# Ledger of designs, part 35: designed miniproteins, single chains

Each design is a single chain, and the fold is of that chain. pLDDT is the mean over its residues in the fold that is shown.

## One batch from the design tools (miniprotein)

Design m1202
Fold by ESMFold2-Fast:
Structure m1202 (fold): chain A 66 residues (1-66)
Amino acid sequence: MEEAVDALVEAAKKASELIKQGYKETALGMLKHLAEQMPEDLKRAAVEKARELGFDPEVIEALESV
């Protein structure tokens, strides 16, 4: 369970890096696709952890949207 949450958080971190490089739409699309494969419980845990780590609001919104 926690390993899957950590994997989604790592994907969110990579997406944040892509957003900083100007690939926002691609980064958010990949995040949403990955989150769609996760159970709702894991998505909620990943969202909370992303907020604690201070990720961009757009990244958090993408995780919540699916």
Scores: mean pLDDT 75

Design m1203
Fold by ESMFold2-Fast:
Structure m1203 (fold): chain A 93 residues (1-93)
Amino acid sequence: SAAVRAANRARLREELELAREWAKKFKEKPPSDEELRKTLKELEARGMDLARVLVELYILTQNETHKTKLGEELAERLEKRRKELLEEAKALE
């Protein structure tokens, strides 16, 4: 159980760090489609499906937030997921 907890903490820390990095990049300057494609491939290779989904949801919200209610819902889901990752990381301390 101790080894499992250590592995889970490491994974959550990585997801949290990636979420922060992407949030910062998106505030300053959204990455290009090619940069996003490379990042998605890296996340998939690392088995970080949730982080990949967050990046995809952000792409959708950037294009659709001003056009559809779906875009707004996706933006809300992204923020909710970021909060959940923070709570999970805190719970494992």
Scores: mean pLDDT 60

Design m1204
Fold by ESMFold2-Fast:
Structure m1204 (fold): chain A 65 residues (1-65)
Amino acid sequence: SIEEQIKAIQATIDRAKASIAELEAIDLSTLSDEEKAYYEKQIELGKKNIASLEKQKKELEAKAK
């Protein structure tokens, strides 16, 4: 169902947000410049992925109404 698809996407968003929160909790001041760039890139990619999932969820919610 559309409701099951929305729930699955929300679960994926929640997991992605939790992963980003863990990365953002890292004290980057203790890391090398290369390691900082790596973590910053992972956070950026994660946020873009969440934005795409949020858009997909919104489209499904519009169909469910």
Scores: mean pLDDT 83

Design m1205
Fold by ESMFold2-Fast:
Structure m1205 (fold): chain A 67 residues (1-67)
Amino acid sequence: NVDKVYAQAKEAAKKGDADKAKAILESNKLPDGTAVLLPDGGLLVRDGKIEEVSTERAVGAQIRRIG
């Protein structure tokens, strides 16, 4: 399932292993789209606004200064 694949990909991304994250996604034939590695291991998968997945800081890594 996509959720499981994304969970594994984000783990690799959190370690700064963008190549591993991409390999995980490719191995599972995820929807064709632009995969962008966000800070803190978030992945933005976009194919004309198909889908976006992130962990802590979403699309564009919005500068959310917590407080």
Scores: mean pLDDT 51

Design m1206
Fold by ESMFold2-Fast:
Structure m1206 (fold): chain A 85 residues (1-85)
Amino acid sequence: SSLKQQLLDFMEELIRVGEELDLPEEAMQVLLDALEQARKSTDPLEMLLIVSEGVSEAIDLVPPEKLTEFQNRVHLIIDRMLGSL
């Protein structure tokens, strides 16, 4: 569905941002695992919970010096998605 694709596109963009910021491999692996789990779900709400949990866990693994920039990038992606409403 369109909503499923938007959630998957969000995760793919977030992973790209993580690559740009050179996040630790552990943080990147958490995001990749969340994307894979989201792909296995057919419920958009369940996918959103998987994504939310994965992002939260990845944030805990981000070094302090990169944390603010990573959070700002996540916020911009969310704002763009919501701005399409």
Scores: mean pLDDT 82

Design m1207
Fold by ESMFold2-Fast:
Order: structure tokens, then C-alpha cells, then sequence
Structure m1207 (fold): chain A 85 residues (1-85)
């Protein structure tokens, strides 16, 4: 189960990264509403990702790597939110 949870965490991290990239493209194109929509989607994916990482029997080294990835993507989401406020 821990390995499957880790795999799911990586899939969610990848999805959050994709949504952030789409938001960045929308922002560059002047699409503020599209940027907001993708930020909201990314935030939901990040919440699910955090829940899996926090509640799973994943080995500590893998959990640490996943949490570092979450910190990076959360910072990118904060930067995007600041740009559309």
C-alpha cells in the first residue's frame, strides 16, 4: 500500500505541475480567468496530495522528497495568485 500511495503522490505532483504550467501560459497570454481556474484546480490537487503523503505508510525518505516537491509547487501557486490579485 505504501508504494502504491507513493506512486499516487507522484501522479498528483505531476498533475499539479501541469496545472501550474497551464496557469503560467494563461497569465503570459493575458488570460486572467484561465489563470485563476488552473490555480484553483492545482490547489485541489495539492490538498489531495498532502492528505496522501501525511496519512500514508510511505518510507520517510520518500515522504521527505514528496514534501519538498509540494513546497516548490505551493510557492509557484502563491506567485501566480499574487500576479492575478
Amino acid sequence: KGLEDYKKALELLSEATRLVREAQRNLKAGDVEGTRANIERAEKVIEELKKIVETSDIPDDFKKAALQGIEIIEKQVEELRAAVE
Scores: mean pLDDT 83

Design m1208
Fold by ESMFold2-Fast:
Structure m1208 (fold): chain A 81 residues (1-81)
Amino acid sequence: MVVEEEVIEHLVVELVAKSPEAAEQARRLLEAAGLKIKDFSGTTIVLEIEGSKEKVQYALAVVDDLRDLLASKRILSEKVE
């Protein structure tokens, strides 16, 4: 059946960890959760999330679970319908 198909979402999230060690731990957990790391430098992790709204929601929930390792979180680019 034909239903309105929303544009695939593309979200870039910049995460800053509390320390280089915390950044390494966060990166491992993000990769274990199946998330794509676009860039990784010292304490900064750039996460790229592409797909359905469900996938974006899942990825953001994983990021929220990492709050104890993160000093800050910024959404650099998002498309929400």
Scores: mean pLDDT 75

Design m1209
Fold by ESMFold2-Fast:
Structure m1209 (fold): chain A 73 residues (1-73)
Amino acid sequence: SLEKELVILEARKAVLEAAIDFLKELLEKYKKDPSTPQEKIEKIEEELKRLEEELREVEKELEELRKKLEEEK
């Protein structure tokens, strides 16, 4: 069912958005703390980039799936 796939992708999008928001807040806190190692900041920035790319892929899949659902109406 396309509707079932839509629900799964929407859930995946929500989890990715929550993870990205959490890491952005964490990164801001670490950047404000001069005792934070640069390597730790770089690791979070790398993970954010990865998650943002995955979010873009999920959003693209959602757009394509929504178009298919509209065609079945």
Scores: mean pLDDT 84

Design m1210
Fold by ESMFold2-Fast:
Structure m1210 (fold): chain A 95 residues (1-95)
Amino acid sequence: MESILEELYTLLKRVAGEEVAEKILEIAKEGIKKGDVEGAVEEIRKVLEENFDEIVENIKKEFNLSDENAERLAKGVIEATVVRVRDLMEEAVKL
């Protein structure tokens, strides 16, 4: 659990910044406590979508990409993050 959360935090902090990364981890932890995986995943997706423009700009600057390539990578990062968080929460709720 810790290693997966640390990987997600590192990726999110690098792409979306520390504040967004911390918010997503807190939403995931609360979802696990409540046993509401789908609600937490939807809230996390909303947070990432609300910060989409900032994520795109961060990716564009860090990887020296065009707007089009940065947008594609940002969408991929959001989808990968949502999948990883869902898998983690589903496993934690089973415990």
Scores: mean pLDDT 77

Design m1211
Fold by ESMFold2-Fast:
Structure m1211 (fold): chain A 72 residues (1-72)
Amino acid sequence: GPREQGLRLLGEVSEAVRPLVEELKAQDPSVTVHGIPLSADTVRIVVRRGDEVRSGEARTPEEAVERVKELV
């Protein structure tokens, strides 16, 4: 159902951004990236660096990687 589809997308997004998040944390340990499933086809990505918090939405793992690059 929609809940399972949203969790699957979140899992795929989390896997796709993991290498980039590890690289970002190596440069700045304050970097934190979180995904929140909004629907079956949309994830909100929240990026924090120190006290700065930025967010964006992605519908695919590829878009999620691009969002993290833009938000960091």
Scores: mean pLDDT 83

Design m1212
Fold by ESMFold2-Fast:
Parts: structure tokens; sequence; C-alpha cells
Structure m1212 (fold): chain A 65 residues (1-65)
């Protein structure tokens, strides 16, 4: 959705950065991303799916606490 789309974009970028090893708490949305990084493999899959969804104009599905 548009309302969450901008937040999801930030989360997706943070997922990529965290998966590549960078500061975990650099943005407002990073806390949601940290949940997805419990497993290294899940983190890689999540960032790929997030990018594809955003490029297609779809919402990103991430387990939010």
Amino acid sequence: SMEMGELQAGVALTLIRLGKAVEPLVANGVRIVAEALETKEDAEAAYKRAREALRAGEDVEIRAP
C-alpha cells in the first residue's frame, strides 16, 4: 500500500545493508528489519523479495512484532 510503501522501501534497503554487514539501527524502520534477520538465509531471501515487490509496486510482507 502507498501508506506503508515508503516505510517498506526503507525497510528493504535496511535489510540489504544489514545482510551485507552494516549498522542495524540506522533508520526508523530498522527495528522491523532486525526481526527478519534472525536467520541469515531468511535475511537474504527477504531482501530479494522486498526489492522485487517494491519494483512491482506491491507491498512487502515481513513479520512485524
Scores: mean pLDDT 46

Design m1213
Fold by ESMFold2-Fast:
Structure m1213 (fold): chain A 76 residues (1-76)
Amino acid sequence: SLEDEINAGVAYVASAVARLGSRIAEKKGNTEAAKLYREAADKFEQAAQSYLAGNREEGDKLFEEGLKLMREADKI
């Protein structure tokens, strides 16, 4: 559906942002934040794939897990 395609697009953008966050954190020597951003990026990518497969509930769960990891990374 169009809604699933939009949600997948948002999740792919979130994954790209998280990957950039990981690279920046690593360059600053914040290895713990870099790891959390990488895990968030992976969750967002999995969410996008779930949305494209029509698995809305799983996509929403994975996206929320990604957001939680992003919030943890931002605090350290």
Scores: mean pLDDT 91

Design m1214
Fold by ESMFold2-Fast:
Structure m1214 (fold): chain A 61 residues (1-61)
Amino acid sequence: MERVFSPEERERLLRRYAEYSGVSVAEIRALPRKRQLLLLEQADSFERMDAAIDALIERRR
């Protein structure tokens, strides 16, 4: 299951999580690998939710 994210996707999701949480990417990278994976899954969820909201807004124009 860990193979869901490419290295490029992981980098993008870490940056996205940092934006949402206010912590630095370096702090996230310092966490244990299992914790990092959990945060990447949360960031992916946030990104999907954000995309759904954007689609809803565009549709209401």
Scores: mean pLDDT 71

Design m1215
Fold by ESMFold2-Fast:
Structure m1215 (fold): chain A 77 residues (1-77)
Amino acid sequence: MKKTKLVIYGFSSLEEEDEAMELAEKAGFIAYVARDGKELEDAEEIKADFVINVETFLLSLQSGKIIGGTYIRQRKA
């Protein structure tokens, strides 16, 4: 099975980035950190499925599914 790719933004520290990456992997996602707007645009180049804020990502983990993220794959439909 192919894992969902996430780009996560809005981190306040490197420790928060590392914790979010570990949580994403445990939840069955492939995750990448975006620190600025250029890295957010690069999400299309890395073929990410969603771009999501860290707070919305944590809510998604509580819900067992992705909520509030921008779905990138539909942009080319």
Scores: mean pLDDT 71

Design m1216
Fold by ESMFold2-Fast:
Structure m1216 (fold): chain A 100 residues (1-100)
Amino acid sequence: LGSRGDAAEARRHLETAIRKLEEAIQAFKEGKVDEGKKLMEEALDHIARAAESAPTLDLQVELTLLGMLVAMALKSKDPETQIELAKIALERARRVLERL
């Protein structure tokens, strides 16, 4: 879908997103909801940039779906739900990274 594909660029953004997701999960566990949301927003931005740089359509689709999971976590009003969705996003992000 129009991306030229730069696997190295996509990998860098996804690695940053993974770190931000890990930090967000920790912030939510500590009751720092606003900090956790900010970290999730930063992760979402990096996931979007990874999708733009994705070398294949399949990876672009998977990164787009990953972004949707993070967006759902941000819309949640419950920190426990935000933690669980963030954990799912983190696991999926790690699987995508193995394919980059």
Scores: mean pLDDT 84

Design m1217
Fold by ESMFold2-Fast:
Structure m1217 (fold): chain A 82 residues (1-82)
Amino acid sequence: SFEPDPSLDPDGQAAHMAGELRKAILAKDEEAAVKAIEALLANKDKIPKIGLQEIGRNAIELAEENGNKKAVEAARKLLEEA
């Protein structure tokens, strides 16, 4: 699930959301990866700014490694809006 887990603290939320995004990118599902990043943006108030910035940077790196250009663009937007 790309939604925040209410049982986790803010640092745990960042780790949870990063894990879900990584899973989507590694599955090479371009639509799922973009949807995961959009879900992070929709829930940015639930995740510390520094956590969102780290997720954005890691997502750019992983998406570039996997040739997912749409996920790279979405992750850049996440990093800019975090």
Scores: mean pLDDT 75

Design m1218
Fold by ESMFold2-Fast:
Structure m1218 (fold): chain A 77 residues (1-77)
Amino acid sequence: MEEVEKLKEEADRLRQEGKYSEAIRAYMKAAFEAYKAGDLEKSQEFIDRAGELAAEHPELQEEYVSLRKKFLEELNK
């Protein structure tokens, strides 16, 4: 799906530029769009990538947890 791929490419670029907070947000947005498209495997892959960045950068852990919580809240609506 074009939107999901665009968000992935943007997240990968942000990660390469050292913009880890923005990369985490972009991966989480890609995860949500993939979930809405029914691609649960891709959705989980993007969540895992955001989690990997948060694990490498502990200062971003709270942001990642907050974004994951919002994602799960959207799934329950």
Scores: mean pLDDT 82

Design m1219
Fold by ESMFold2-Fast:
Structure m1219 (fold): chain A 57 residues (1-57)
Amino acid sequence: GSGGLSLGELAMEYAKGGTEEDAAKAMEYSFGALTGGGPDGSRLAGEAGSLASKAAL
């Protein structure tokens, strides 16, 4: 498995117990750390946040 899988589960937990913004932040932080940070992390967080929002709905 990839590290992204466990990070995705954390985002899902935040989406269930928190807001889409919290889920997006969790994914952004995790992906930012893996990629070394930067603007790409924000883009990945946006995509991950969209998926987490759909899963919560």
Scores: mean pLDDT 58

Design m1220
Fold by ESMFold2-Fast:
Structure m1220 (fold): chain A 114 residues (1-114)
Amino acid sequence: SELKEKILELAREILETDDPAKREELTEELKELLKKLVPEEKAEEIARRVLIEAETLTSFRYMVESINKLIKKNTKPEDRKKVEEELAEFEKRIEEKLEEIKEEFLKELEEFIK
């Protein structure tokens, strides 16, 4: 179904956008598309879940960035290279987990709209 593909593509875009205004706009568009497949109450629930997931992922990224900035600020010059390497490895592991969470959420969404 082209409609289901558009819904999943739009949900992915919502989860990947860093712009809160664009996220809200895309979430309203997602809700309208979902109303074509499911009852309005369920469409609102699904769209709300996608928005909450996106905001949670964004908040988590912001928290990681804030913590890493604080660690760098409090690092002695002699330890800088080692700390930057450890933070880079940590950031890589976090991004891998966030991608895993995103893909799992999209798979659950696909199952809900079948």
Scores: mean pLDDT 87

Design m1221
Fold by ESMFold2-Fast:
Structure m1221 (fold): chain A 66 residues (1-66)
Amino acid sequence: MEEVEKRRQEAEDEVSKIRAEGTALGDKLAAEYEKKYGPTMASNARAAAQAIADLKAVEKRKELEA
């Protein structure tokens, strides 16, 4: 009942936090890589950080909903 909804809310909060951290890390890596290696490598770094964050978000949601 409320405990199930509370777990879903906690999962959504954790997922949002993981995604926000992934975006921040991606932007930081992109800025560094753009300076050294150019915009293509910066885009790849941002995409990789986002993909890792999305994977962690999915795993965290499964853990909290299990």
Scores: mean pLDDT 78

Design m1222
Fold by ESMFold2-Fast:
Structure m1222 (fold): chain A 64 residues (1-64)
Amino acid sequence: SKERRLAILLATKAILEGGIFFLDEAIERAKKRGDTELVAKLQKDKAAEEEQLREVEKEIEELE
């Protein structure tokens, strides 16, 4: 149903937002210890999650 689909998308959005928050913290910790290789990897992971979040937000808007 539309209601079930929307509930799943909203839950996915919350999970992605939480993931991005933890990635930001991990990036700052990696920067503090000078781990440039890990910083680059985590920034790529964050960009991928931000793209997924944009797709989820677009689907939510299209269901209204």
Scores: mean pLDDT 89

Design m1223
Fold by ESMFold2-Fast:
Structure m1223 (fold): chain A 83 residues (1-83)
Amino acid sequence: MKEELEKLVEEWVEIVLRRHEGHEQTERDEEVAKQIEEAIKKGEKELERELQLRLLEELARLRGPLTPEEKALLEEKRAEIEK
């Protein structure tokens, strides 16, 4: 994955976590969301996969244990990255 996309993934995960904690969305948060959406539309499959993996991991931290379906999805995405 491109280094710039990796930074966007990190910022997007932080935004989702802050939103889940009830923090208000900033103008920068909207810019990051737009860039992520545009990159996904351009066919950046690794970006989409990395986003899903990171969001599931952080959601488990905030909410508690993953459902069996979410755990299976996390393991599947993790295996694809490590392959």
Scores: mean pLDDT 67

Design m1224
Fold by ESMFold2-Fast:
Structure m1224 (fold): chain A 76 residues (1-76)
Amino acid sequence: SWMEIASLDKVKISNIKLEEVKVGDTTVYKVSLTVTGKEPVKVARYFLDKEEAEKALEEAKESSKTGTLPAGFGPE
């Protein structure tokens, strides 16, 4: 939950990337990263809009500087 995340020790964020992914005839934009708390976990977030994906990429980079988990990312 959000309360549990807020109570966690700082995490390390690495391997932040933005990918274009084809799902049938639809192009989606995948922002992915690795969160290392106790163990490394790969997480991702998917967007239909490239500008929203680029914004999420920049937010993830800022989160990596503070050791904060970015909102909306989950295991894939």
Scores: mean pLDDT 74

Design m1225
Fold by ESMFold2-Fast:
Structure m1225 (fold): chain A 88 residues (1-88)
Amino acid sequence: SELEREILRAMGLIEMAIGKKLAEKGEYEEAAELYERAVRLFEEADPTSLDLAEALDNLAEVYKKLGKEELAEEYRKRAEEVRAAGEA
């Protein structure tokens, strides 16, 4: 179980790193896809982690860049909920 959580977290961090590079290049649709994968991986590993909150914030930012304001706000609220639950 511990090893499984570590593997999921490591996979999520890789997806985050690639997503950040794509977002820096303005490839927001591709970045969103990587961040969504990271969100799923981090949520499975630890639903209250700071990694999950960061992934949700990055996803919110990229959706805002794509003009999807309502979706961006939903992900930002989810990030705040994760931080509150994790006592961050």
Scores: mean pLDDT 89

Design m1226
Fold by ESMFold2-Fast:
Structure m1226 (fold): chain A 96 residues (1-96)
Amino acid sequence: ERLNEQMERYKKIIESLAEDMPPDLAKRVLAITERLGAALSAATDPRAIQLLQSVGMEVGFLVQQAVLNPEKAQELVDQMETLLRKATARVQEIEA
């Protein structure tokens, strides 16, 4: 299966975008992608995997918006962390 290949491509894209962000925000974004990757690797339910993939796409969009709108970057990174927290809680409910 190609989930690992998709996640590696996703990480490279996010790492490239993060280079254009302030270092503190870039570090937070990279931590979000690492936590998302770990959650995807641990997920066993197809619904949980699909949810995490959807969150990954949304995070990617928000990272792109943060690069394009530096004045909103902090708010957008906070939004990414909130999305990941909610998704992780939902994954636990799905896999319980």
Scores: mean pLDDT 82

Design m1227
Fold by ESMFold2-Fast:
Structure m1227 (fold): chain A 58 residues (1-58)
Amino acid sequence: EEEEREFAEEGKKINDEAVKASELYKQDPEKGKQAFDEVTKKIKELVNRERERRAARA
């Protein structure tokens, strides 16, 4: 349950980075695209990590 709180907080931080990436994309599409790719990768890792932790628990 403590990890549930950290998951939510990490998700909010990633969302804030996504908003900044969107603004960056408007000013510099190349850098913005790289920032979006990093955000997307973090989201996938967060979701996969949560699934794996639940599956790994007996």
Scores: mean pLDDT 76

Design m1228
Fold by ESMFold2-Fast:
Structure m1228 (fold): chain A 78 residues (1-78)
Amino acid sequence: SRVDELINKIIESIDTLLKTSSDEDVLNFLIDRLKELSKSYSDEEMEKVVKAIVEYLRSKGKEKLAEKLEKEAQKLLE
């Protein structure tokens, strides 16, 4: 699906950024990306994207980053 393709592209970006950037920079990138996507995707689709990214970050041992992203995304998505 278009949502699954989007999730895969974001995960590839996360893998690259985690090698070269701070956790704070990764978080800022993800929040900005989610803000832009929220203009074109439904709340249900956005919830699915956020859940997949949070689970991926947890799988990489980035628990604090995952928690912070989940909290910030909740404020962004109504």
Scores: mean pLDDT 86

Design m1229
Fold by ESMFold2-Fast:
Structure m1229 (fold): chain A 109 residues (1-109)
Amino acid sequence: KSELERRYDLVLAIAAALYEKVQKGELTPEEAEEASRIFIREYFLFYKPLGLSDEEAVEGALGHIKNPVAQEAIREALENIDEYAEKGRKLLEEGKIVFDDKNLRIVFK
């Protein structure tokens, strides 16, 4: 996969795992949005630019997620990225998640 495709798959996978926790009532939509925003910011804008390995960058970014349900959901998604990215594409297509580019966030419906 290209670097751009890998980045897109990562965002979709995270969105799908967090969406499942919102559907189960284990996270609020606001908690899911906050966790995805923190992870994406730390991963892409801080840890990856430092030249860390993907594994080190993931662990660094996860350390900033204080909600343990969100942290484990993101970890599970990244350990199973192809499966969760596929789920995320379907959720995006169905309008169950929305990428709000104007506010730099993922919205969970």
Scores: mean pLDDT 82

Design m1230
Fold by ESMFold2-Fast:
Structure m1230 (fold): chain A 67 residues (1-67)
Amino acid sequence: LEELAARVAATELTPTEQRVLDALQAAAGERVSYAALARAAGLSPATVRRHLARITEKLGVSLEELR
């Protein structure tokens, strides 16, 4: 929600992490697979999963809160 958006803005994400997060947020409210995120971000599903783990760690939120 509102706090998540502010935390994202304040967090140092790499360009690749930001691209993955942007793809996830663009699909907000829809059922999104790692394969769909990978296609949107130009990455493999395994790479997307690893980047999402780092993003959740940096933001201090669960993956469920990002979806």
Scores: mean pLDDT 69

Design m1231
Fold by ESMFold2-Fast:
Structure m1231 (fold): chain A 67 residues (1-67)
Amino acid sequence: GYAREALAAGLAGDGAAAKAVVERAAADPSLSPMEINRTGAAAYTGLLSQGDVAAAEEVAAIGRAAG
């Protein structure tokens, strides 16, 4: 699912890939706002674990805005 993909991209330190996953989730009409927010939170957790606070906050903001 999107949250797993977002976490994997974040844990790899790939902010661009993490952002792309969150944006795909936000564009998916079958997802609930909660699932979109969860995807942003997963990306945030992964990126934050790699020390990329700026990228983490960016992807979290995208998830919140879409959810």
Scores: mean pLDDT 84

Design m1232
Fold by ESMFold2-Fast:
Structure m1232 (fold): chain A 94 residues (1-94)
Amino acid sequence: MSKQQVLDAIRQVYADFYSQAVDFRTQMSDVQASRDTMDRFDDVVMRSSQQMDDLMMQAFQSTDVNTVQNYLNQMRQVNNQMRQTMSRMLSQAR
Protein backbone atom coordinates (compact mmCIF):
# COMPACT_ATOMS: atom_id res chain seq x y z
CA MET A 1 0.00 0.00 0.00
CA SER A 2 1.11 3.61 -0.49
CA LYS A 3 1.85 5.66 2.66
CA GLN A 4 -1.29 7.74 2.05
CA GLN A 5 -3.45 4.59 1.81
CA VAL A 6 -2.01 3.29 5.11
CA LEU A 7 -2.63 6.66 6.82
CA ASP A 8 -6.22 6.66 5.52
CA ALA A 9 -6.63 3.12 6.92
CA ILE A 10 -5.26 4.36 10.29
CA ARG A 11 -7.85 7.17 10.36
CA GLN A 12 -10.60 4.62 9.60
CA VAL A 13 -9.46 2.20 12.35
CA TYR A 14 -9.36 5.13 14.81
CA ALA A 15 -12.92 6.17 13.85
CA ASP A 16 -14.13 2.54 14.07
CA PHE A 17 -12.59 2.23 17.56
CA TYR A 18 -14.68 5.09 18.97
CA SER A 19 -17.87 4.07 17.12
CA GLN A 20 -17.46 0.55 18.55
CA ALA A 21 -16.99 1.88 22.10
CA VAL A 22 -20.17 4.01 21.82
CA ASP A 23 -22.16 1.05 20.45
CA PHE A 24 -21.05 -1.31 23.26
CA ARG A 25 -21.72 1.33 25.93
CA THR A 26 -25.28 1.74 24.57
CA GLN A 27 -25.81 -2.05 24.62
CA MET A 28 -24.53 -2.29 28.22
CA SER A 29 -26.92 0.49 29.27
CA ASP A 30 -29.78 -1.39 27.56
CA VAL A 31 -29.05 -4.53 29.66
CA GLN A 32 -28.75 -2.34 32.80
CA ALA A 33 -25.13 -3.29 33.52
CA SER A 34 -23.99 -2.61 37.09
CA ARG A 35 -22.09 0.58 38.01
CA ASP A 36 -19.00 -1.57 38.71
CA THR A 37 -19.22 -3.10 35.21
CA MET A 38 -19.64 0.35 33.61
CA ASP A 39 -16.61 1.65 35.56
CA ARG A 40 -14.52 -1.30 34.28
CA PHE A 41 -15.81 -0.60 30.76
CA ASP A 42 -14.73 3.07 31.03
CA ASP A 43 -11.27 1.96 32.27
CA VAL A 44 -10.86 -0.37 29.26
CA VAL A 45 -11.91 2.42 26.86
CA MET A 46 -9.55 4.92 28.55
CA ARG A 47 -6.50 2.61 28.42
CA SER A 48 -7.23 1.46 24.84
CA SER A 49 -7.83 5.09 23.76
CA GLN A 50 -4.43 6.10 25.17
CA GLN A 51 -2.77 3.26 23.20
CA MET A 52 -4.62 4.25 19.99
CA ASP A 53 -3.67 7.93 20.38
CA ASP A 54 0.01 7.03 20.95
CA LEU A 55 0.13 4.66 17.95
CA MET A 56 -1.62 7.17 15.67
CA MET A 57 0.78 9.94 16.72
CA GLN A 58 3.82 7.70 16.07
CA ALA A 59 2.41 6.65 12.68
CA PHE A 60 1.96 10.28 11.54
CA GLN A 61 5.51 11.14 12.69
CA SER A 62 7.04 8.21 10.73
CA THR A 63 8.46 8.64 7.20
CA ASP A 64 8.83 4.89 6.51
CA VAL A 65 5.75 3.18 5.03
CA ASN A 66 6.65 -0.20 6.59
CA THR A 67 6.80 1.42 10.04
CA VAL A 68 3.41 3.10 9.43
CA GLN A 69 1.99 -0.32 8.36
CA ASN A 70 3.31 -1.83 11.63
CA TYR A 71 1.49 0.89 13.62
CA LEU A 72 -1.71 0.20 11.62
CA ASN A 73 -1.41 -3.51 12.51
CA GLN A 74 -0.90 -2.64 16.20
CA MET A 75 -3.98 -0.35 16.15
CA ARG A 76 -6.03 -3.18 14.62
CA GLN A 77 -4.84 -5.51 17.41
CA VAL A 78 -5.84 -2.96 20.09
CA ASN A 79 -9.26 -2.57 18.43
CA ASN A 80 -9.73 -6.37 18.28
CA GLN A 81 -8.68 -6.82 21.93
CA MET A 82 -11.11 -4.08 23.01
CA ARG A 83 -13.91 -5.72 20.98
CA GLN A 84 -13.24 -9.11 22.63
CA THR A 85 -13.11 -7.57 26.13
CA MET A 86 -16.30 -5.56 25.56
CA SER A 87 -18.13 -8.58 24.11
CA ARG A 88 -17.17 -10.58 27.22
CA MET A 89 -18.32 -7.76 29.52
CA LEU A 90 -21.64 -7.47 27.67
CA SER A 91 -22.16 -11.25 27.86
CA GLN A 92 -21.47 -11.23 31.63
CA ALA A 93 -23.76 -8.19 32.16
CA ARG A 94 -26.40 -10.04 30.10
Scores: mean pLDDT 84

Design m1233
Fold by ESMFold2-Fast:
Structure m1233 (fold): chain A 98 residues (1-98)
Amino acid sequence: MATVRVRATATSPRPLPEKGVFRFAATLQYDDGTIETALSPPLTVDAPGRPATVEAEVEIKLPKEKAESITHAGAAVSDVTTGEGYLAKVEVEILPEE
């Protein structure tokens, strides 16, 4: 088994009036066109009056062959309170078995 770590970063397009609650959906696409999605835990951000930058890491455990077949990675963040969605920047790291 390999662990694929997806780090996602998104900035709210508007100032937060109070605490915001956000959740990331990290998506991996494989060379056969299949897609796998993993959700982050809920993230609470306390940044009233400013656009908030939200970061999360999502780990997905895959067979090594499947991890090597990843062609694309993406993420979206949802504001749980408002239902608004934003695109996130992603970085992907494949961790070897130990």
Scores: mean pLDDT 74

Design m1234
Fold by ESMFold2-Fast:
Order: structure tokens, then sequence, then C-alpha cells
Structure m1234 (fold): chain A 68 residues (1-68)
């Protein structure tokens, strides 16, 4: 879905610009995976945190799910 791809790209860009470039590919993969699972509320939640500047919380979520 376009919404999921746009969210993944935006979060990846925000993490890269915020100094978390190493986590950006894993964040993209996590969001795309959540989208494939129909977890749109989770995708929107991560995007909202990233847009609010809570990048550390996004990195922590990615770290927890890196083995997906």
Amino acid sequence: MEEVREAAERVEALLTEGGYAEAAPDARSLILHMGEQGRLASVRGILRKAEAGDLAAVVELVRQYRRL
C-alpha cells in the first residue's frame, strides 16, 4: 500500500537526518513488514513518533524487532 511505503521512506529519511542512519534500513524493513501484516495502526504510530522528533524511541522499537 502507498501509505506504508511513504511512511517507511519518511521514517528512514528522518532517522538518517537525525543521526541514526545505521537504524534507517532496519526501520524501513520493519514498517514494510508491519504493513504486509495489516498493522496500519503500528505503522502510523511509528511515523507519528518519528515526525514528533522522538527518534530514540523509534530506534529502540527497531532494535527490539530487528530479527523479524
Scores: mean pLDDT 81

Design m1235
Fold by ESMFold2-Fast:
Structure m1235 (fold): chain A 82 residues (1-82)
Amino acid sequence: MEYKIEVKDGVVKTTYMTPDGVLVETTMTLKDGVLSTEVTGIKDGKVVGKAHFEETLPSDTTAEDIAKWLEEQIKAAEELAK
């Protein structure tokens, strides 16, 4: 499985390809203590799923903290998929 995590200008982007060929793209934006998360699933160039949600985080949370947390969640999800 391929995972890509990028942090730039308060935005965390992740890309993950499932074994069934679904490309899962997640964009997380942290502004003024609010984390906005957009998830898009793409298969054969078509959007098969989309979700959006927002969460309030502690004011000292950084995009790097989010990226590290997300790396840990991805690793946990890989273990659960076995």
Scores: mean pLDDT 73

Design m1236
Fold by ESMFold2-Fast:
Structure m1236 (fold): chain A 90 residues (1-90)
Amino acid sequence: KLKEIEEFLSKVPEEFKENARKAIENALNNKNETLYIIKRNYDGKEYIYIFTSKDFEDSKNVKTKEEIEEYLKKYLEQAEEKLLGKFETK
């Protein structure tokens, strides 16, 4: 479990690792939660976003892990964003 957390964090730029660590700790209190790290480039700047599977369920009317991953794939393709990693809670 600790190795999985550090692997996930290794895909996050150093300046955002602490926020990512806090998001993981929050997600660990919820069963069957998945965290997604997304990188976006806009106006020459790099932005990092962290979403939970719950965020997709509430906003996008997707309920299964497979539906969330298909939605995320389409979203990333259209927005020119990149998935850096994901972390799944037990």
Scores: mean pLDDT 64

Design m1237
Fold by ESMFold2-Fast:
Order: C-alpha cells, then sequence, then structure tokens
Structure m1237 (fold): chain A 85 residues (1-85)
C-alpha cells in the first residue's frame, strides 16, 4: 500500500469510529475485490454507487471514507455489502 493510502485509512477510521484493524481489513478486501486501486482511488462504477465525483474518487482520503462509511451503514463489515441495495 502507498503511504498516502495508509494515512487515509488511519484518518477515516478515526472519523468514522471504526477500529484501525477493521478499517485495514475492509480496505484490503476492497483492493482484492477490485473496488479500489493500490493508490487508493476508486473504480468509476463503485464511485458512482457511493455518490462520489471522478475527482473525489481519485482522492485516497475521500475514497477510503466513502467505502468505510458504506460498509458500516450496511450493518455488516464486509465489502460484499457494496453490491446489496
Amino acid sequence: MSEELIKAIKEAAKELNISLEEAVDIVFEALEDGYMKEDGSLEPEIAEKLGLSEEEAKDPKTSVKAILKAVKESGDLKTSNLKLS
């Protein structure tokens, strides 16, 4: 992971009151599933589903927060929930 992505994970975890361990696991799962790129940017389709602009999707901080918030709001800390309505 890039240094910027690690910083984004730490900041987003603190703001969303998610443990650092859970936040790291969610982001790793998003990277493995192809929802997020190694630089922390989101795939365009995922960005649109999360209500982000193309510019916001390129910012690791915004992208990580959006994914973590979406997963937390689903009530189940899994990236598979990003495909559930």
Scores: mean pLDDT 73

